# Designed miniproteins, single chains, continued (3), part 29

Each design is a single chain, and the fold is of that chain. pLDDT is the mean over its residues in the fold that is shown.

## One batch from the design tools (miniprotein)

Design m9039
Fold by ESMFold2-Fast:
Structure m9039 (fold): chain A 82 residues (1-82)
Amino acid sequence: SMALKEAFLKAHGELLELVKKLYEKIKSKEFEEKLKEVEKKVLEAGERARAGDYEGAIKLIEEAKKELEEFAKEKEEEEKKK
C-alpha cells in the first residue's frame, strides 16, 4: 500500500527528529545506550519495510518512539526527585 509506505516514511522521519531534539537536551551516556536499542528496532523496521510489511515496520518505529518518550519522562522525574 502506498499509504502505508508513506506512513512508515513519515513515522521514521518523526523518530529521527525526536532523537535529534532529545540528544541536544540530554547529552548523557544513558541516552546513548537507549539510542542503541532504538537503532536496533529501526534496523528491524527497515528489514520489514523492504519485505513489504509496512504495518510491522510502523509498529516497531512507534515502539521505538514510545521508548524514547518514556526515557525522557523518566529523566524529567529523576530531576524532580533530587
Scores: mean pLDDT 79

Design m9040
Fold by ESMFold2-Fast:
Structure m9040 (fold): chain A 65 residues (1-65)
Amino acid sequence: MQEELERKIRELVEEAERLGLRVVEIRGDTIYVSSTLEDVRESTAALIRLMARGWELGLSVRVAP
């Protein structure tokens, strides 16, 4: 279970970085991200895509304050 969780987290982190999001912190099954994108629409679309991918993997995505 732990090895699978680590693999899923790595996959989601790679997706976040590819979408232009910065991973700020990881707590258990939750990944905290911030946007590095200048366009608000691109930022919102990236967050929605990452959240959908996280849900498929059984992981949570949250925006860092």
Scores: mean pLDDT 78

Design m9041
Fold by ESMFold2-Fast:
Structure m9041 (fold): chain A 92 residues (1-92)
Amino acid sequence: EKYEKDIELTVERINLAGRALKLLDEVEKKAGVTLSGQETARLIGRLLAGDPETVREIAKFARDAGLDDVAKELEEIASRLEKINQEIEKLR
């Protein structure tokens, strides 16, 4: 049961990282800007590690671009990642 719960939380974390990446692409497209390959690779690595600070960095980018709805969804993703990380630590 603990092992199954750890897997479920890890899968949710990966799915949230994927959602954050799709929102980043939406910000780039709507703002008419493109991040460098180096910056994109950095963000992908951090998101796959479940880093909520990186999601908040993308949320700030969205707000600076005037995309408040996207920024709000990213903040919600960051908050959910913090809760998932806390629950995973409790299982270990």
Scores: mean pLDDT 81

Design m9042
Fold by ESMFold2-Fast:
Structure m9042 (fold): chain A 73 residues (1-73)
Amino acid sequence: GAMAAAQAARDAAFRESVKEWLYEQLKKHGLEPEDPEELEKIIERTVDIARWIADQLIAVGEEFEKWLEERRK
C-alpha cells in the first residue's frame, strides 16, 4: 500500500541524509579512510545508529520537544 511506499521513501531519504552528512564530517576532520570499503562500513554503522537514535527520539518526542523549547529561549 501507499503507506509502505511512503515509509520506504522516508527511510531511504533519511539514510541518504545521514550518509551525506557523515561523509562531509569525515572529510572536514581529515578522518576519511583510504579504503572505500572501510568508509562504507563506517557509513552503514552510523546510519544504523542514527536510525536507532531517531526511533528513540520518536519514543521520547515529548521530552525532546521540551528540550528544543528550552534551547530556543
Scores: mean pLDDT 69

Design m9043
Fold by ESMFold2-Fast:
Structure m9043 (fold): chain A 92 residues (1-92)
Amino acid sequence: SPALLEAVRRAALGAVERAMALVDQAEAKHPDDAALAAARAALEEAHAAFLATLERLRSAEDPVPPLLEAARALEEALLAARAVANAVLASA
């Protein structure tokens, strides 16, 4: 369903924007932190890969299995980015 893919795209964008906001807050506390820079880059790459997968699935006969695979990869990147950002924000 095109409506389902659009809803998933918007949900993914919202999740990425919230995670990026945490990374931005952490970067303000620890400027030039290599782990934060790596987390940002990995999340941007995962988001781009997810969007590319959604575009490929627009004409797929069975989009659900590859969509779930892509969603898991993005969720892993989101959790990793939040973990790095929260560790910095919790530090002295």
Scores: mean pLDDT 86

Design m9044
Fold by ESMFold2-Fast:
Structure m9044 (fold): chain A 60 residues (1-60)
Amino acid sequence: VGEVVTVVKDYVAKKANELNLKKGEKLIIEKVVDNDKVLAKSLSSGKKGLVPLELLKPVS
């Protein structure tokens, strides 16, 4: 929650509520939805959507 994370690989949204992601993109986590999904906001585009946790790495 409120954490900035980096996308580890490109991802094409498979559902309307998911984000399209590019490797190296920075996201802010707004809410953990379940054990493998978060609601995040892209810092570059300002778009919000669901993102698989496996695609995200914390930034120090």
Scores: mean pLDDT 77

Design m9045
Fold by ESMFold2-Fast:
Structure m9045 (fold): chain A 69 residues (1-69)
Amino acid sequence: GGPGARAAGALAARIGGVSAERGARAGQTNGDHRDLPDEEAGRLAAEEGGVSRRVGEGAATVAKGMNGG
């Protein structure tokens, strides 16, 4: 394909990526939890870890502000 197809593909991928991410999240929640406990435990850990990581980053920014004030 030509370079023009890349622009159309990029838009489709971006829109598809958002929908796919949303669908994957819903699919994982509605997925067969009996599949493998290791994968389920990993997903739960990733979910909690992701939230904690983001909160930690914010806290670090606040602490740095107080130190600089």
Scores: mean pLDDT 48

Design m9046
Fold by ESMFold2-Fast:
Structure m9046 (fold): chain A 95 residues (1-95)
Amino acid sequence: SLEEIKKEIDEMYKAMKENLDRAAQGDLVAEVALNILITGLVTLTEIWYRKTGDKEIVEYAIKKLKELADYAKQKGMERVAKNIEDAIKRLEELA
């Protein structure tokens, strides 16, 4: 269901924020984990959209990634913010 998919996105978002906080403190393993999670969310969102046709899944993932990009900028993680913005652009191209 859409609500179950949104819950999965929320869990991934929580893990992304936790890894971003650790990466901001110099944890390189957390930065790698964050990039894997971002790529994973894009891939899962594309799969969910292909199976359901529901644009709200894409819109919700974009909303969460925009929140994460803003959070990364607040932490001074400019490279991470750019990687998230590239992920957003990828999802926005789903039509």
Scores: mean pLDDT 88

Design m9047
Fold by ESMFold2-Fast:
Structure m9047 (fold): chain A 62 residues (1-62)
Amino acid sequence: SMEKKELEEEIKRLEKEIEELRKELEEAKAAGDTERALELELELGVKEIELGVLKLILKKLE
């Protein structure tokens, strides 16, 4: 269905965003930028929860 396809595309987009944020977090940690690292960790936490929710919704649409 279109809703399932849209969810799969959203999940794929979010996974790419999480991968990019993880890379930025490692760079911030390597640079000793504690404030930026904390900001990125919080943003990652929120997005990882969102990803988990979307994956659960996708499973229920089966």
Scores: mean pLDDT 87

Design m9048
Fold by ESMFold2-Fast:
Structure m9048 (fold): chain A 66 residues (1-66)
Amino acid sequence: MSKEELVELVARAAVSLVRNGVDLEEAVERALRLITSHRGIKLSEEEREELKKRVREEVEKRLAEE
């Protein structure tokens, strides 16, 4: 799985959580943890931080477009 594919998957899960009343930051954190844990993806601290930032931007963009 590429980083781009991972961002897309996590963003979709996070958007669903936000629509169910979870705060944006919490939704991104929970979605990232859930997906990386379930798929056995190991991330360095730097990679995790970069992914959280990209996912947050993608979620905000998707929510703003609706």
Scores: mean pLDDT 78

Design m9049
Fold by ESMFold2-Fast:
Structure m9049 (fold): chain A 73 residues (1-73)
Amino acid sequence: MEEAEKLAEEAVKYAEEAAKAYKEGDLEKAKELNEKALKALEEAMSLLPPEEAEELYRETVAKMQAAVKEALA
């Protein structure tokens, strides 16, 4: 769980940074950060049994969406 939780936190941070870059008009940086966020989320999910991975995915995606919405507001 520790490694998966760390990767999930990294995914949220990258998504937040991507949203800020997008708001600033830096589409190249936003794309790069979004790719890093998705990769971190994928790696986090791969470390857990399917049921736990699904729960972590739902929680992490919700946090990523909240961070993006807040950054774009």
Scores: mean pLDDT 82

Design m9050
Fold by ESMFold2-Fast:
Structure m9050 (fold): chain A 85 residues (1-85)
Amino acid sequence: TEEEREKLEKEIRELEARVRRLEELKAQMGIKDPEVDRHLELAREHIRRAKEALKAGDLESAREHIKEARKHIDEAVKALAEVIS
């Protein structure tokens, strides 16, 4: 439905904002970490795939990619916290 689509679009925008914030924070602190970078890259890939799925009307695929993007963002946050501790 349009309501379900709007919710998924909002979730994608929130995930994009989280990735951007983490990238900005990483740059501000001069951090270069392969694990952080890998998880941010994977999060971006899943966000891209979620957008493609929404364009195709595949809400289930979009939900799965949103879920995967969120997992990778959480792992990037954990890795970043370990680097700055």
Scores: mean pLDDT 89

Design m9051
Fold by ESMFold2-Fast:
Structure m9051 (fold): chain A 55 residues (1-55)
Amino acid sequence: SPELREELLRVFSEIARLSLELVKARLDGKEEEAERLAEELNELSKREEELIAQI
């Protein structure tokens, strides 16, 4: 459905944004922030899998 594709694109965009933030946190030596961002990315990856399974 168009709604499902829109949501998938939104999730992809959010993954890209958080991936850049994760790299920045690691470069800044912010271990706690990096761990939190990695956890958020893991949750989005699971959401991506759920959405793809519905296509």
Scores: mean pLDDT 85

Design m9052
Fold by ESMFold2-Fast:
Structure m9052 (fold): chain A 55 residues (1-55)
Amino acid sequence: SEKVKKFTEALESGDFQTAKEILSSLDDEEREKLKEEVPERYKPWVDYFTKELKK
C-alpha cells in the first residue's frame, strides 16, 4: 500500500515527524492494518507513535 511504503521510507530516512503525521491521518482500524503490513522491525514504531498520538 502507498501509505505503508511512505511510512517505512520515513522511518528508514529518520524522518520520524513524517511517520507520525502518516499515522495521525489514519483511524484506529487503518493503523491496525498498517501495522499488519509493515515489516516486523517497524511494528514497535507503529505502537509507539499511536500511543503518543493518544496522549
Scores: mean pLDDT 80

Design m9053
Fold by ESMFold2-Fast:
Structure m9053 (fold): chain A 64 residues (1-64)
Amino acid sequence: MEEKLKEVEELAKKAIEKAKKTLDEESLRQVEEAARNAVKAAREGVEKGDETMILNAKKEIEEL
């Protein structure tokens, strides 16, 4: 589960970096907030042992 959390964190970082290059300030803030929420959900998934929460968080970031 730690490995999956790390994957979600790396995807969030990449999504934010991509958004910084392509999006305006308002849209960037939305991506940053969505990425933070997904990472938070993935951390809760690890704490609860719920792999589905982590996979859902990863999917949310991939859709960004």
Scores: mean pLDDT 79

Design m9054
Fold by ESMFold2-Fast:
Structure m9054 (fold): chain A 56 residues (1-56)
Amino acid sequence: MREGKLAQVAKAARDALLAGKTDEEVRNIVLQKAKELGLSEEEAERVYDAVKAAFA
């Protein structure tokens, strides 16, 4: 399901932020993961924005 793929992208973003990676590095990780899962760049960016809001 699409929801499971979005959850995988969110997990990758959270794990990278917790590891102290920069915003640019996390964004690149999120975009790569989304592409592998067949998600759009727009969907990837929305997920990352949501994770940043929750993490802050």
Scores: mean pLDDT 79

Design m9055
Fold by ESMFold2-Fast:
Structure m9055 (fold): chain A 105 residues (1-105)
Amino acid sequence: NTGLEVAKRLGWEVVRDEEGRLLFVPQGEMAEFVKLLGGTKEKYTLHEIIELILETFVKNKDIVTDADGREIIKPTGKLGELFEKLTGKKEMTIVELFDAFKNGA
């Protein structure tokens, strides 16, 4: 599964629960990132990760509109440093974020 390879490269350990559902365990810098997002769980579904990221960026006002009317995610501080380390980008559109996570599923 190409999505599992992308998840591992981003710092996720992928495990299965007793029901066979895929769960994502953040490791290293990804674990630090998830904690900054307010994540308190050891294991997440893909949907829970996406919700946590978007809710945090909206709450922190880390989403700005550029001159072309695109919504850009621009996290700052420690969250921004980890975002750049994990994604290779200082900023990205919401569409780019969703595309990255679809490939990780």
Scores: mean pLDDT 73

Design m9056
Fold by ESMFold2-Fast:
Structure m9056 (fold): chain A 64 residues (1-64)
Amino acid sequence: AEEVRRNTQAEIEKLLLEAGADPEFARELAERYADQVTEAIERGDPEKAVAIQEEVRKLIEELK
């Protein structure tokens, strides 16, 4: 659980920074989405986790 949250947060933060997001904004957003993805996985709802990841991908695309 903890490893999934940390890895997800690090990956999202990296993608946001590469897209040109402000470092503080990237960190806050990555923490929020990592928590939501981890929660969905722990509840046994992989479809919800995928939906959250797609929202992050769309946000990153808008920042480019």
Scores: mean pLDDT 77

Design m9057
Fold by ESMFold2-Fast:
Structure m9057 (fold): chain A 89 residues (1-89)
Amino acid sequence: MSPRELLLEAAKRIAELAHDPSLTKEQILAEVRKILDELYKRGVITPEEYEEAKAELDRISQLPDDQIPAALLKLVSRLVQRYLERLEA
């Protein structure tokens, strides 16, 4: 699977997790962290992007439950944007 395909699949998984009513906030955040770890392990995101994403995920953990879906989608959008910017370099 290409880096682009891995990132798009990760984005889809995070969006599905963010809108899953059967999962707790803690379960959603733990699964998103695993997805970020896998993207970093596979070289899809840079060390800087990985550290920024982890810091943002820690910030999201402090938000009210109703704000988490929007914040996770914003996190995903930022990762996709950073990836596209690297393709233009």
Scores: mean pLDDT 83

Design m9058
Fold by ESMFold2-Fast:
Structure m9058 (fold): chain A 70 residues (1-70)
Amino acid sequence: LVEVLSTLAQGPLTAAELAAKLQLPQSVVSKTLATLEAAGLITTSNGLVSLTAKGKALVAALNQVKAKYA
């Protein structure tokens, strides 16, 4: 999960590009992306996956302080 968010923080990518960069099966990436989209942390548009404002805020918070989010 964190690896996907960190990679997307560097720029929008397709699910296939994420799978290639992270060296993960597309099935694992698809499940991870579904979870993140359900949480409102990412969005997909024209095949591109990108962080939402909420996702960017979460990544920034994780970098500043390792707070536990309940």
Scores: mean pLDDT 74

Design m9059
Fold by ESMFold2-Fast:
Structure m9059 (fold): chain A 71 residues (1-71)
Amino acid sequence: SHMQLEADRASAREAANRLIDELEEKIKKGEVTQEDLNAAYAALLLASFAGDEETVERAKKVIDEIEKKLK
């Protein structure tokens, strides 16, 4: 049902934001790895499924910052 899909999207948004918060802390500490980049892409997929533009932009920013630190 539409209500079930909205609940699933809300859960995905919460999961994406938790991953992003954890990744932002690792970025601040300079402790990012290839696994963290993979997690950032997972957060982007979750945010995209949730349809939350703000969370999608947060995920894209985190991906960019991790990629810069791994080079």
Scores: mean pLDDT 87

Design m9060
Fold by ESMFold2-Fast:
Structure m9060 (fold): chain A 55 residues (1-55)
Amino acid sequence: MEEVEEAVKRVLEQLDYMNIPYDKEEIEKLVREYIEKGFSLDAAVTAVIHEILKK
């Protein structure tokens, strides 16, 4: 859980710097799913940001 919270924080900080709108609940869900699949914290952060940027 703490790893998910740290990854969410890093994703939100990066999206805020880029002025990209986001849904916090969807980001939390995406981060959790990537971490549960064995992604590291940094890899999960990168994957979630890429997913948001595709939209």
Scores: mean pLDDT 79

Design m9061
Fold by ESMFold2-Fast:
Structure m9061 (fold): chain A 74 residues (1-74)
Amino acid sequence: MEYEKEAEKAFKEGNYDEAADLYTRAGIHYAEQGDYEKAAELFEKAADFYEKSGNTKLAEIYRRAAEELRKRAE
């Protein structure tokens, strides 16, 4: 919850790298609690912001992680 608010603030300030990192941290937190659907959504947000910051390799990694987590949520 707190990480998501901080990520939204970073995005509004144009700090895409910080936003991506904060969404990644939030996604890990939910995955550790077994909420794979929420974790997948957060990793997709992180990937989107990594792409906006020009970090295409991390964007691809987190999109794959989100896809795997969605399969576990089924």
Scores: mean pLDDT 82

Design m9062
Fold by ESMFold2-Fast:
Structure m9062 (fold): chain A 59 residues (1-59)
Amino acid sequence: SEVDALVDALGSPDPHARRLAAEQLGRIGGPRARAALEEALKTETDPEVRAALEAALKR
């Protein structure tokens, strides 16, 4: 599924790929996307990716 591919992309070594995955998962929404975004935010150190994850988690 699209969600599966985007969740995998959150683990990418490329911060641009992680940022885009966060933005797309935020757009799609749902419990699986939200859980993946929350988990990614716990370990993410890149400030632009963190901002995208935080924005994606806002309602």
Scores: mean pLDDT 85

Design m9063
Fold by ESMFold2-Fast:
Structure m9063 (fold): chain A 77 residues (1-77)
Amino acid sequence: GSLDEAIAELEKRIKDPNLVAEARAAASTPQELADILLDIVERGKTLEEAKLRVEYRRAFRDGDEKKYNEIIKKMKK
């Protein structure tokens, strides 16, 4: 599908295969992988920043306000 095609194109734009492997390991769904890769490629985020943004979205969906606030605090450092 279009999501799988977008992921493949984003992975080709990342020159470091170890960074791609770590992004895949951090993602639980294809959408999370696409979000990590997009943050790195299009938004200039580091892998660690992209991983925090995925955890932030998970905590928000789960209604975990404590985890959400902890992640925001890490993102502001």
Scores: mean pLDDT 79

Design m9064
Fold by ESMFold2-Fast:
Structure m9064 (fold): chain A 55 residues (1-55)
Amino acid sequence: MTPYEKLVDEVLEIVKKYYEGEISKEEAISKLEEIKKVASPEVQHFIDLVIDELS
């Protein structure tokens, strides 16, 4: 798995946990912001769209 694919999978896992009720919206956004800090600009844009959907 490429680093790009791994980061996208981590984002999707966080979103899944939120929709399954395992984590709060605030915790999901916090985890997404942490991944965003180490992500490429393309993945950062994807994460921003996900955060906007959750907000």
Scores: mean pLDDT 80

Design m9065
Fold by ESMFold2-Fast:
Structure m9065 (fold): chain A 62 residues (1-62)
Amino acid sequence: DEEKKKILAEIGKLASEGKYEEAKELAEKAGMPKVAEGIELLKEGKYVEGSHLIGEEMEEKG
């Protein structure tokens, strides 16, 4: 969980800087496919949906 929180924080920082491709790649490398999908939604401007999907990945892995 600590490792996942750290990775999610980095993904969030990348996404906030508009680096969606890097954020998605990091999520995929970390084995978080729902986070990767969430980043795609953020890229499309669906911030609420994307953030919710990212949260679901953390819950399912925990």
Scores: mean pLDDT 75

Design m9066
Fold by ESMFold2-Fast:
Structure m9066 (fold): chain A 68 residues (1-68)
Amino acid sequence: SAAAQLEEIAAELSRDPRIRVERVGDDRLVLTTTLSVEEQIGLVLRLIGDYPLLDVALEGDTITLTAR
């Protein structure tokens, strides 16, 4: 389920000290990063490819994942 995928992403990415993971309700995950623009784009592309049930948005240093 999308909720289980959000849990998996939160557990994985919270291990990186450059990524702050915040959960917003049951359907959204907000990532604030200190990654370079190149690294952020790479992460977004990976998330889009691996998690097609999630909507992925990049705004500045913030990546938002929302269950569809």
Scores: mean pLDDT 84

Design m9067
Fold by ESMFold2-Fast:
Structure m9067 (fold): chain A 80 residues (1-80)
Amino acid sequence: SMADKALEALREALKNADKLTPEQLRAGAVYGLKLAEENMDKDPEKAKEMARIAVELARYAGDEELQKKFEELLKKIESK
């Protein structure tokens, strides 16, 4: 499925986070956030994993504001 392929890409990005630039990490985080939002009604469990990876990528990028926004989205998905 598209969600499975997207998760695989996000997991690979997180696995290689130490080798990525801050710009690449932020791009990955934004991508993960969009995927989580798109999947939160269809597959909440996969959306939660996408959001968790996005939070970690934002953390690796050193972007505290972006990390906080993603943590709030993750909490919203969990409260469904």
Scores: mean pLDDT 80

Design m9068
Fold by ESMFold2-Fast:
Structure m9068 (fold): chain A 97 residues (1-97)
Amino acid sequence: MEEEIWKEAENAIALISMYLGDQGIEKGDYEGAIRAYESAIKVATEELKPEAYTGLGRAYYNAGKYDEAIKYFEKALEIDPSNEEAKRLLEQAKKAK
């Protein structure tokens, strides 16, 4: 019960960090977005890690760092091969290079 509550709190922090990452991308603060998604990954459960890695890849993509973007989209797909967003973004990053 206490362990479950702590995991839910960690997931909430991960989701907030991912939201801040998305806001960073929208504002053109790609360095801030990268840091926010890295923070999310540190506390994300295995179920949220694919979304966090996808977000990190998107931050690198918008920064023009396509090799790093590809790396993190591939990490998301290693954990969840069915992640349609990561698969779509991986194809976009490969075409941009």
Scores: mean pLDDT 83

Design m9070
Fold by ESMFold2-Fast:
Structure m9070 (fold): chain A 115 residues (1-115)
Amino acid sequence: MTEEEKKFYEEIKKELGKVADEAVRQLRSIAEKMGDEKVRKAAEEIGRLLRNAADSLAKIAVEHGFEAAVQAARAIGNYLIERLKKEGAPELAPVVRQAVDRMIEALKKVYEKYK
């Protein structure tokens, strides 16, 4: 990585990480209000996957560019939503949709800053 690519990666990783952390907080809040053990386990697993997705998307953005990162974000979001339906926690799907949208917005904002 060049020095500029390193700064770009660090800023994307930071901004995507903030989105993932906010989503994890929202997932925990919903699970606590519902008091359902299945929803709590789904929230913990999806939260972990969202944090992993944030790191992966930062790498994709640097290596493959903005459009590839946006496509990956949408694919990950769709996968997580289908997983939530299968796990019996569809109530968490809106948090995943919002997190994906915010990750795409964060990607766009950082790309516009480094143009």
Scores: mean pLDDT 85

Design m9071
Fold by ESMFold2-Fast:
Structure m9071 (fold): chain A 76 residues (1-76)
Amino acid sequence: PDIERAIEYAREAARRAEENGDEETARYAREAVRALEEGDVEKAERYLEKALERALENGDEETVEYLSKALDALRE
């Protein structure tokens, strides 16, 4: 997994979600960053999946793009 790249994308996703007023999605993305910094890839993947599900339901295409890239980086 590309942890550094996943952190970068997850941070951008959190920023986008915050700018769009979706604090819950931003919180999940920030928790994913924290988990990655702690080396807990499984926990990070779960938080990214929760953030992605919420962003998809809200139609937030930009946040979805960054969350998807973060998950892809972890699955490499």
Scores: mean pLDDT 86

Design m9072
Fold by ESMFold2-Fast:
Structure m9072 (fold): chain A 65 residues (1-65)
Amino acid sequence: VEELRKEVEELWKKLAERLGWSEEEAERARKTLLTHVRARHPDASEEELLERMKALIEGGLASLE
């Protein structure tokens, strides 16, 4: 879980840099995304939530290349 959490954090940082978000803007957006993912998957484990977050962020990064 810790490795996955770190990977999600790194990917989020890259996405924020590509989008030109400030640290505070990136943090607000990240919380919003996590809230939406959790709402759609209320019974998901932390690992499952992180895997879903990772997939969404990777998709976003791929679209920016």
Scores: mean pLDDT 76

Design m9073
Fold by ESMFold2-Fast:
Structure m9073 (fold): chain A 87 residues (1-87)
Amino acid sequence: SDKEVEEFIEKTKKTVEEILRRAKNFEPEMRKKIEETVKEIEELMKQLHELVRNKADPLTISKQLTVLSIQLSEAEYEVRLAERKKE
């Protein structure tokens, strides 16, 4: 539903903000990589919003949600790995 997709986007936005906060003190190269991944996630969120706005079919929306979820999981994993290396 539109509400569930909007809630997912809002949660994703908060997760992105947390990722950027955690990456603030990383080495420049690692920070840049994370910023690039975040930019990709932001583009996927915009695409998802357009699909909902244009009343795309449920399967198309579901596929985009899956892609966004995978990218978000990758970003969180990269941040966790970088934090472990800093220890």
Scores: mean pLDDT 83

Design m9074
Fold by ESMFold2-Fast:
Structure m9074 (fold): chain A 60 residues (1-60)
Amino acid sequence: SEREEKNLETIKKLIDDGKITPEQAKALADSYLRDKLARGELTPEEVERLKAKIDEIEKS
C-alpha cells in the first residue's frame, strides 16, 4: 500500500543517514515500526509485511 511504501522509504533514509551496521539497522527499523504500531498509524499486519521487506532489502 501507499502507506507501507512511504514508511519503507522513511526507514531506508534513517538507515542510510545513520551509517550503521545491518544489525543496528534492523533494531532501528523494529523500534520505528513498534512506535508506529503503538500510535495506531500501522496495523500489526502492515508491520509484519514491512519487517519482511526490510529483511529483503538487507540481502541486496
Scores: mean pLDDT 72

Design m9075
Fold by ESMFold2-Fast:
Structure m9075 (fold): chain A 63 residues (1-63)
Amino acid sequence: MVDPEEVAREAERELERDPDSANAWTRLGWALDQLGRHEEARRYYERALELDPDHELARRLLA
């Protein structure tokens, strides 16, 4: 089982290298959802969909 805090740290490092990565925004949002930070997670899913409107995982998590 993956640690949500570790996933968040990894996604943040990925975003430092590539701030346009819809995958990294989605992973960060997922990790925050697991930590109970649902409002922040929602904003990151929305950011992922702004970058890639066809991102299936972000779309499902936001719905």
Scores: mean pLDDT 82

Design m9076
Fold by ESMFold2-Fast:
Structure m9076 (fold): chain A 73 residues (1-73)
Amino acid sequence: MAEELRARLRAAVEEALRAAQAGDVARAEEALRRAERLLDELEALGALTPEEAAAVAAAAIAVIGARIDQELA
């Protein structure tokens, strides 16, 4: 189970980062929400690593940046 959640988390983080770079704020926010839910599930299982937490934090920063860019348009 933890391995499946970890793979889904990596995919969600990658999608959030790609969408944020493309300026697709809606997609980036959807992917980030999925990543945050998967992060919570891994933490509940005691399987969360610092690397996974850092990856989600980096994705959140990228999504915030994309949102700011869209608001300035």
Scores: mean pLDDT 84

